# Ledger of designs, part 98: designed miniproteins, single chains, continued (2)

Each design is a single chain, and the fold is of that chain. pLDDT is the mean over its residues in the fold that is shown.

## One batch from the design tools (miniprotein)

Design m7612
Fold by ESMFold2-Fast:
Structure m7612 (fold): chain A 69 residues (1-69)
Amino acid sequence: DELERVAEEIEAAVAAGAPEEEIRELLLRAAELGREEGRVAGAEAAVRTLELEEAGKLEEVLERLLAEK
């Protein structure tokens, strides 16, 4: 449940008003964990997360990451 753990860290960072750079680092960490575990869906979700962040839809991205298990 490493992706779930990172998703919780992302949620906590957003709630605490952490800098965008810190949140981005957590999103990249989720992508790395997805690759290491061989979870292609997790890696794809992380990539899409970065695209949605660029579009200003970070909340939608967090919801999707939290749905990964």
Scores: mean pLDDT 60

Design m7613
Fold by ESMFold2-Fast:
Structure m7613 (fold): chain A 96 residues (1-96)
Amino acid sequence: KKEELVQKTLEALDEAAEAARSRGDIDGARLFENVKKRVEEIADKITPEQLEDLLAAAERLVGALKDPNTPRSKIASLATALGLLVVAAEVDAKYL
């Protein structure tokens, strides 16, 4: 179950990076690739609950990026929320 959640989360982050590139947001694509790498680095320590939160945040971001009517401010807000979840998971992984 946890391995499937890791794989789905990494796939959603890849899809977010591809969607960002498709709309010309190269910096956003690099940010999501960096987030994917950070999740991979803690995959053995991250909890299923943290993975579910990350997956939900990544899927929301993918949906927003694929909608050409989504304003940049909404994408920035969703990307910020995703980043905060990754930081929290990294802190927990270091001390748990």
Scores: mean pLDDT 84

Design m7614
Fold by ESMFold2-Fast:
Structure m7614 (fold): chain A 80 residues (1-80)
Amino acid sequence: LDEEIARLEEEIAKAEAAGDDFRTALLLYRLGYLYDKAGDYDKAIKYFQQSIDILQPRTDMDSQTLLVMSQAGLVTTKKA
């Protein structure tokens, strides 16, 4: 878990530096999912919300699909 989280954080930093909003959102979603599985619901909510914030103004199908997934993750985590 710690190694996977550290690797995702490194990949997020690279995606942000490249201006790749979709990849940044995808990696933030993955990080939120890992924290949810680990029982760290506060961090899971934070990262799902960051993914949503990036995706919400985008209208392409891939971004809308990931937005729905991030919103579902946020709702499920908040209910736990």
Scores: mean pLDDT 82

Design m7615
Fold by ESMFold2-Fast:
Structure m7615 (fold): chain A 95 residues (1-95)
Amino acid sequence: SVEEIVERMEELDERIIELEKKLEEAFKNKDLETAKAYLEEMKKLLEEFDKLLEELKELVPKDSELYLRALVLRISMEGTVLTAERMVKKLEEEL
């Protein structure tokens, strides 16, 4: 259902935020392998979000508030992943 898709999207966003915090902690501890593992998990969650967004497109109008909110959430999630990628790259350069 549309409700189940939206709930899963919100769960994916919360999980990415939690993983970013864990990645930041790994960065502070100079644990490159753990930081990379969290980044890969974050990327997989963003890929799952993109699949849900494709499903949502078939179920709701593109000008609906629900669809537009999902697009804003996607942009936020991508920004978080890009920040995490920069953090991992910086750690690689410092080791």
Scores: mean pLDDT 88

Design m7616
Fold by ESMFold2-Fast:
Parts: C-alpha cells; sequence; structure tokens
Structure m7616 (fold): chain A 64 residues (1-64)
C-alpha cells in the first residue's frame, strides 16, 4: 500500500542526523496525517532534488 511506503520514507528521513532530512520527514508525516496529497507531492519533489544534488556532489568529490 502506497501510504505504508510513504510512512516508512518519513520515518527514515526523521531518523537522519541531517536537519534538512528531518524537516522533510516531519513535513511528509504531517501531510500523510492530514491526507494532503499536494503536501505529499511537494515533499517528494524536494526529496528527489536533495537526492540528485547529493549524488552529483559525491561524484564530484570522488573525482577531486
Amino acid sequence: MIIENLRKAADALLASDDPEEKALGEQLRTAIENNDLNGVFDVAVQVLKLAVDRVIDKKEAERA
């Protein structure tokens, strides 16, 4: 079920030591609790952007 996967994603973000990831996890959990599909979509876009940025940063650091 999609909602169970979203809750697991929120829990994983909340367990992070990174305050950006914790903030996204809190936003995702709040959106799920409120059945706010627009909020869930907004957090998903932000998580994807963060993941892409981090992959790029790691690849550049490895090449340095």
Scores: mean pLDDT 74

Design m7617
Fold by ESMFold2-Fast:
Structure m7617 (fold): chain A 66 residues (1-66)
Amino acid sequence: YYEKEFLDEREKMNKSVQNMKRIDKKEGEELYTKKKRVLEEKERAYQRFIDAQSLAEEMERRLNLE
């Protein structure tokens, strides 16, 4: 049993894994872009909520001064 045959089989497996990773990378990029958009929208919504809360607190302060 030659060590070379075992190494050749491992190289073939490594190439198959790399090919699988390359095909998956395109799908991963689409998913990553979608996730990034959702996260950015969530952060913007959170900032809008904080801004609205600050405005409400300002209005409450003005009303309480009356």
Scores: mean pLDDT 67

Design m7618
Fold by ESMFold2-Fast:
Structure m7618 (fold): chain A 111 residues (1-111)
Amino acid sequence: LEKKIEELEEKIKTASKDEQAKLYLELGKLYLSNSEYEKAIEYFEKAIELSTDKKLQAEAYLYLGQAYLNLEKYEEAIEYFKKAKELAEEVGDKELVEQAEEGIKKAEEYL
């Protein structure tokens, strides 16, 4: 994990803006998998800020929803899952839509 994070951080230093967005998404996913939710959120937000790619933004919003769900911030999780669903529908990504809907359902169970 540590070595993979260092590899991604090094790549970001010389990457284009679009490639930086993809690398921040990957870095966020690694922190999320390691249960470092605040760090994951930081990197998913950076990925969204740097990218105009709706599919990448949909994925980043889905993972933001998952991070907030793990932090027990259920209302925030639902808002991010709704944003992920909206963008996923625009790009026609049915699997991403289904993942966002599942996230909304899970978060609503705690409200």
Scores: mean pLDDT 87

Design m7619
Fold by ESMFold2-Fast:
Structure m7619 (fold): chain A 86 residues (1-86)
Amino acid sequence: FEAVHEGKATYKDGVVSVSVEEIKVNPEAKEVKIRVEATGADGSKSVSEAVAPNGLETAKKIYDLGKEAAAKFKQDVDLKITLTDV
């Protein structure tokens, strides 16, 4: 199972907010590999990967990685999120 989702992290006055499409995961997977590809408004790119337990922890990790990217670039970033079951 592999699913690709789109999201966006906005950066305004040091505050980051993250919005992601409805996350679809394989309900039988115990863990999910998360790959977040962030593209800044200036064309800057970063890739972050993590593994998290399936469910709420996967969603939290996606949001954390998106926040980190927007904070690092200090700008809005577009997110491409790839979820693979482990």
Scores: mean pLDDT 78

Design m7621
Fold by ESMFold2-Fast:
Order: sequence, then C-alpha cells, then structure tokens
Structure m7621 (fold): chain A 51 residues (1-51)
Amino acid sequence: SMEVERHKELLEESREGLITMINYVFKDDPELAKKLKEKLDEQTEKAIEEL
C-alpha cells in the first residue's frame, strides 16, 4: 500500500540521519560506531518487515 511505502521511506531516511550522527559522535571509536550502525541497520530492516 502507499502508506507502507511511505513509512519505509521515512524509516530509511531516519536510518541515514542516525548513521551520520553515530559517525560524528563516535568518530574516535570506529569499532563502536560500526557495531552501532550494524544494530541500527538490523532494527530498521525489522521495522520495515513489520510494515
């Protein structure tokens, strides 16, 4: 449905913004930044699948 597609777009945009923030906040800890981004990606995929 159109609503599902819109929610998917918003979730993907939110993920991109959060990735940028993670890279900025944890710039001195790239290993932690990588783990947080991986977890964010997993949660975003799960949220999209639940739509």
Scores: mean pLDDT 83

Design m7622
Fold by ESMFold2-Fast:
Structure m7622 (fold): chain A 92 residues (1-92)
Amino acid sequence: DLEAILRVIGISLRLIGLEFDFELIKNSDLSKEEKIKKLEEIIKELEEIIEELKRILEETEDPELRAFIEKVLKRAEELLEEAKKELEELLK
């Protein structure tokens, strides 16, 4: 199912960009206020990615594609947890 594969690849590339942005923000000399704003943006995008991946997974019957989607979903959920922890630390 080529269309589903291409959608998941696109989401995976978007997730790589968010992982990169998260590391840049975490290690930057940005103000606390700017870091909070950027983390909130990343969290929102990750929540959107997770919802989209869950929807694609519900529509997908191919076991290999399902396994690929589940790996991307787990990576997105792990990044979301890390981003939320970083935000909580900044709000102290």
Scores: mean pLDDT 88

Design m7623
Fold by ESMFold2-Fast:
Structure m7623 (fold): chain A 64 residues (1-64)
Amino acid sequence: MAAAEALREEAGARLGALLEDGEAAREAAASDPEAAARLADAVPATAPAGELLRRAAELERAAA
């Protein structure tokens, strides 16, 4: 299983717990980690999830 996918899933779970649109936040983390990271950075409580999403995006770019 890809490490980037695990990071996206963890970040999505954290965003879903803290945001009222939890389902949309999890979907964004899986589909577009860069956009989800920007959303996470806008709210201090979700900033750690943004870091996980940025790492997932970096791993995907490194695999290209």
Scores: mean pLDDT 65

Design m7624
Fold by ESMFold2-Fast:
Structure m7624 (fold): chain A 60 residues (1-60)
Amino acid sequence: MKKIDPEEIARAFIDMVLALGKAAGLSVEELKAFVERVGKQIGASPELIEEALKRAEELA
């Protein structure tokens, strides 16, 4: 809890993007594409991106 790791920041950012996209009324497919793009842009791990894609699907 003393310092935030880059992975933690990336996860929080992706979660925020998912919440924002859902609030904006994006479709599941649009949300997935957006999250994948953002995840790659910020250098998130493949595992983190895969988890985010599954979350986008479940958020429907």
Scores: mean pLDDT 75

Design m7625
Fold by ESMFold2-Fast:
Structure m7625 (fold): chain A 100 residues (1-100)
Amino acid sequence: SREELLRRLLEKGKELKEKADRLYAEVKKENPEEAERALLRGKALGAGLAFAMKVDLEHGARLAEDMAKRGEELAKEDLAEGTAYYYGVAEGYLEYAKSV
């Protein structure tokens, strides 16, 4: 149902936000400015994902899942970029859930 889907998106958003917050803390230890830029990029990405899900929920959700996977890969090479992607997906899910 739509309610089940929204609950799952909210749960995924919370989990990814917790993960992003942990990665953010690690980036911030080495470079606080880079951590803040990653958070800002994540917020911008999240706004776009929330809009995409509002236009086409199934396609937007698949896009968010692909971005989360890419964020996991990126975090191995560039922790700040991985952090931005995780924040983006988390914010996308959470903002979409609030908008419906």
Scores: mean pLDDT 86

Design m7626
Fold by ESMFold2-Fast:
Structure m7626 (fold): chain A 74 residues (1-74)
Amino acid sequence: KAIEATAYIMRALAAVHDERYDQAIEDIKKAVEIAKELSPEDQAEVKRLMENIAKYLEEQGKKDYAEKVKEIIK
């Protein structure tokens, strides 16, 4: 299950790199949904990775997508 959440995160990172932001948001939502059923440590790690994606999106000028990521991980 943790591996499945990580797979969605990796796919989201690839989508961000390819500038496919809407696909990245979809994959992030799935990763966070899966992470809710993981240990608190794994949930914290997923949240940290999502925060890194949000920072990258802000650096790319995609503030609206960064805000969507931050909202999903609340």
Scores: mean pLDDT 80

Design m7627
Fold by ESMFold2-Fast:
Structure m7627 (fold): chain A 65 residues (1-65)
Amino acid sequence: STKEVAFDIRAIGIGFEKGISIKIRHSDGTTEVYLEGSPEDIKEAGEEIKREAEELGLGKVEVHA
């Protein structure tokens, strides 16, 4: 969907800016985000990613580290 594409672009941008690895999976109205990096960068990126998902009205978002 358009919301998923917009979310993916924003989340990938956050990952590049923070220097963390991001993997995104969309399935059945749920978005799963997998983050790899330092604990501090993961915390900051996870908070930003959740904020972007809420702004877009994406639905259920789960962040894993």
Scores: mean pLDDT 84

Design m7628
Fold by ESMFold2-Fast:
Structure m7628 (fold): chain A 64 residues (1-64)
Amino acid sequence: SMEKKKEVAEALIKLGEQREKEGDYESAAKAYERAAELYDSLGDTERAQELREKAEEARKKAEE
């Protein structure tokens, strides 16, 4: 259901935030990218774009 997709996306955002706190920026980026794909499938392209930006920022930190 659409509700379950949103719950999974929210869980992935929390996972990404936790991974960032742990310094695991690569895993954080992957979690945000998965959440963005789910929001795109829900038609929330603005939220998906925000999450892809977070993923890009996390990926840049991983390459430092």
Scores: mean pLDDT 86

Design m7629
Fold by ESMFold2-Fast:
Structure m7629 (fold): chain A 62 residues (1-62)
Amino acid sequence: GARARALAELARTDPEAALREAERLGRQGHLSDVEEAGVLVLTELGDRELAERLGAIARRHA
């Protein structure tokens, strides 16, 4: 979705800001958007570590 794409684009330019935004989205219940952003970061950016951190945020708020 649009939120997941925006989060993935933020992760490309500012990973720390993306992690802060993912925590905010997680607290708001947008877990699927954070999980989708993790998949986009893995598949489009190749950043496995950042993708795992985004996935962990989604799981922590589930």
Scores: mean pLDDT 87

Design m7630
Fold by ESMFold2-Fast:
Structure m7630 (fold): chain A 59 residues (1-59)
Amino acid sequence: SMEERLKEAREEAEKLQKENPDIPPAFSLSDFMEIRRKRASLPQEELDKKYEEYKKKLE
């Protein structure tokens, strides 16, 4: 369900924030969903680029 996907995305975001403290804790649900979707389909190099986009959206 959508709620389960958001929960998983939030857990991924928490893990990412633990590794990258530069990421703000407050993040929109749509951005969490986007990260979850991208993370499932992207290799490590692309995740680094998405991390920068993730930070851009939070500025």
Scores: mean pLDDT 59

Design m7631
Fold by ESMFold2-Fast:
Structure m7631 (fold): chain A 73 residues (1-73)
Amino acid sequence: LEELRASLTPLEQRILGLIYKAGSLTPAQLARELRISRGTVTRHLNRLVEKGLVKYDPETKRYSLTEKGKEVV
């Protein structure tokens, strides 16, 4: 878990923290909070999904933390 945390960029760590606090967030909400483009957020969210730290719900279009993601935050 610490090794996974160390592999994350500072931006990815902030994304995980914001999702943890809110429970679930859209890319638009993350872009607003982080003051970056939606495209940049989506790119990092895709990497976090690949690492198994974040899940996407197509019904709500929201991202939430996996159990592994909650342990890394």
Scores: mean pLDDT 83

Design m7632
Fold by ESMFold2-Fast:
Structure m7632 (fold): chain A 67 residues (1-67)
Amino acid sequence: SSEREAISRVIGLILRAIGLALDGDLEGALKTLEEARKYVEENIEDEKLKEESLKLIEKAEENIKKL
């Protein structure tokens, strides 16, 4: 389904952001999380799934910003 493809992409973007943060590219990591947020807003119609995805991205951003 399109929702499953969207979730797979969001997970991929979050993992990429984590990889960038581990390499010390905090700016790149945060930009990638912003791309993930835009992707969620544009591609996920289910309100609960959207909320959960955005909360996961927010948690990743908070942890990256503390590095």
Scores: mean pLDDT 85

Design m7633
Fold by ESMFold2-Fast:
Structure m7633 (fold): chain A 80 residues (1-80)
Amino acid sequence: MSEEEKLIDETVERAKGASPEELVDLLVEFIKRLEEMGYSREEIIQALKRIVSRLIDEGIVTPEEASRIAREAVERYKAE
């Protein structure tokens, strides 16, 4: 498995039972880890789409919640 796939799987597992606030924090950490791994902004956006899709497929979030949480995570990351 690629490092990205492993990170997605680990983050999805941690997301089970998480609150919306905890989900935002998890996605911020996910973004930071991808940046540490040398990912470009474009690659990070693609990885965010993959993890968001996984969260929806696993029933952890609705599409509306996923859109809001991902936007909040990106804005929090940019504000640092």
Scores: mean pLDDT 81

Design m7634
Fold by ESMFold2-Fast:
Structure m7634 (fold): chain A 60 residues (1-60)
Amino acid sequence: SDSVELTDPAERERAARAFLRAMERHPGVSPALLERLREAASLPTYAEAVRLLAAHLAAA
């Protein structure tokens, strides 16, 4: 599947922060999953973290 890449590191960091704030408030996100999402969001792209969450929610 195609993933969205942000070319500006500052934009990627802002997007990752907003994503993680939303995930902290989501009732379907376990503490263990949240920790994995934080690690994935710190990579060059946060798209993988978004896909991991989407797959987890689809399985629920």
Scores: mean pLDDT 62

Design m7635
Fold by ESMFold2-Fast:
Structure m7635 (fold): chain A 56 residues (1-56)
Amino acid sequence: MAEVEAALNRAGALLGAGDYDGAIAVLEEALRRHPDSAAARGGLEYARRLKAGEAP
């Protein structure tokens, strides 16, 4: 399986548990390995917005 997809699945579980910092760390690692990944970038932006209380 692609590393980015595995990271997105793990980040999703962390976000559901309210662990925004854990989700951000997982997605930042995925983005460092795959800097052109729109999926990792989008997930990271969403996780940061949830932590800030700004995501719908």
Scores: mean pLDDT 78

Design m7636
Fold by ESMFold2-Fast:
Structure m7636 (fold): chain A 104 residues (1-104)
Amino acid sequence: GAEELAKKALELAKEALELATTPDIRSAAQTALNTAQAVLEDPAPSVEKATGLALAGIGAAFHGRLLAKRAKTEKDRRAAELAARAGELAAKAGVEGMKLGAAA
């Protein structure tokens, strides 16, 4: 469910932050972390809040993938890929949380 996706996103975002050597990768990872944390704090968000969280997560995923393609070291590539995956999972968590709120 939303909580499991958000917890996994948080784990991957934290790993990305530990590996990240550039401000750009840290920014993408931080956005993913903030989005995952927001889902954990409100697992059944409103449609408006869920839309914002999904867009933030998708943005972090896109940015992370772009940074991975530009990475000059394996460490930076891995950090960027983890940030992208975290963003993707955080976005999915937001959408799943919205479905739970709509079913209540």
Scores: mean pLDDT 83

Design m7637
Fold by ESMFold2-Fast:
Structure m7637 (fold): chain A 86 residues (1-86)
Amino acid sequence: ALEALIRGLEELKATYTTAEQLDAALAALRELGFSDEVLAGVRAQAEALGVPVSEVLDTLIEVLRAAPEMDEAGRAVVSRLFGLPL
């Protein structure tokens, strides 16, 4: 469920903080059900733009926490990006 996914992301933030851990973090995100498009975005921000993985994960957590208050169209977009039936 959404709460389990948010918890998983919070655990990934604590575990994966270095550039050397990026591939392991992306593999863990894939196991949580994130789409390849989201994984590519995380990689781009961490590697190309120099944004820490933990900061990108914070943004994903905030989007998921807002999902219950989104309209049906907003939830459909989040569900499609994350590969989840929200």
Scores: mean pLDDT 69

Design m7638
Fold by ESMFold2-Fast:
Structure m7638 (fold): chain A 75 residues (1-75)
Amino acid sequence: VEEAIEYLKRASEAARQGNLQEAADLFIKAGDILEEAGLPFEAGTVYIVAALVRNGYISPEEAARIAERLIEKLK
């Protein structure tokens, strides 16, 4: 879980810097870790956010906010 939180933090930072491909890749890695940890709903949410960021359907600010909320739930 802690490793997933670190990837979510990195994804949020990459998104804020406009590195949307890097942010999407980091969200996917966080999702993979959450799935392995037995948190499929959280993993699913992260995968959806990665797809939305990659395709420009949500802003970097929205993606960062969602990541921050997930981090709070995982603590």
Scores: mean pLDDT 79

Design m7639
Fold by ESMFold2-Fast:
Structure m7639 (fold): chain A 92 residues (1-92)
Amino acid sequence: SSEIEEAIQRAKEALEARGLTVELSHEGDTLKFTLGGLTPEQIAALSLYLIGYEIDGAKVEIKIEGDTLSATISGLSEEQMLEILDWLGSLK
């Protein structure tokens, strides 16, 4: 979706402006991202936020290595992908 690609670019730009390293992509109902340079508080916030989607029926895989968090989230609607991308762009 063009809207998802535009949301990915906006989220990436917002996160990079905060000094984070960012990889964001999607395929079908799957969203993948890797964020580096995270604070412990940001890692905790990300982990808690994403677990909410697992409770709602999505499949969430999270890998944390130091200040880097990688996530693969599958079974998402387009609305859920846009919500996650908007939330990522607002991460503090």
Scores: mean pLDDT 85

Design m7640
Fold by ESMFold2-Fast:
Structure m7640 (fold): chain A 65 residues (1-65)
Amino acid sequence: SRVREVLNSKDTDGDGTLTKAEAVEALQELGLSESAANIVVERLEKDGKVDVEELIRELERLGLT
């Protein structure tokens, strides 16, 4: 899907996680405002990283997938 493709394009090391900055950038490319992207990332972030699969699930919950 487009969502998975965008998120994976920001995962530069291919480990299935994004930095906060990468996640915010990806969510903005998917149509979220910077504020909304930061709120989503803040909820899912652990130790400065966000899991791609958790991001996809949150976007499904928000009706964006």
Scores: mean pLDDT 78

Design m7642
Fold by ESMFold2-Fast:
Structure m7642 (fold): chain A 83 residues (1-83)
Amino acid sequence: AAESGAETAEIVKRAIERRIGPSEAAEKALEAVKEIAEAVEAGDYEKAYELAKKYEPAIREADELFETHVTPEDVAAAKAELA
């Protein structure tokens, strides 16, 4: 299946929310990844780089939450929700 970075970020956000409930870090990370993916798709690599730097703390926090709390079953459920 073809999945964009934005789709992957949505799956990650939903998997985190399934395990621990709504997270501002996960929401901000999803917004950031969507904006970065849009900039990359438009060929605006400078904007993508600046967005990645700006949102690095939220992305790192979401990644830590994902690694610490999320299970493969949560990821599978999140993918099913987006089908």
Scores: mean pLDDT 77

Design m7645
Fold by ESMFold2-Fast:
Structure m7645 (fold): chain A 55 residues (1-55)
Amino acid sequence: SEREKFLQKAIKSSEEMKALLQEQLAKETNPEIRARYQKKIEALQRQIDILKKQL
């Protein structure tokens, strides 16, 4: 279905964004910026989990 294709594409895009944020976190030494990246990664993971439950 078109809905299933949309969900799969959204999951893939979110996982790719999460991977990029994890790379930035690995290179970052500033603790305030690191905390910001961690919060974004956690929010993306929650969104991915919600999308996967809709498949």
Scores: mean pLDDT 88

Design m7646
Fold by ESMFold2-Fast:
Structure m7646 (fold): chain A 115 residues (1-115)
Amino acid sequence: MDELMEQRRERARELARLSAREALAALGFSPELIEHLLARGEEKAHELALTLSLLGLDPGVFREVLLSKDFEEALREIIRDFLSLRPEFDVEALIETLRELGLEHVAELLEEVVA
């Protein structure tokens, strides 16, 4: 798990250097879904891409949630579902990595979900 997390951290750092559009495309989001997410906020779309990359999640699994909910609600639902299936996941390491990437808002959201 630790080695896989280090690989995910490096991937997230690479995606952080890209535009939101390029990061979403690199994760396999469809062009239509990318346009929908960017229309809701470029910065928040980028935060979503980096968070999903760190969790190792397939964007196709969450397409309906991403289309029907705002970014904060979508992230809360995705994080809760992820952690419910992986109770031994290193949440502290994820929070630290999110802060290193400048994703303070997502780190705070994750702390609220696990409290």
Scores: mean pLDDT 76

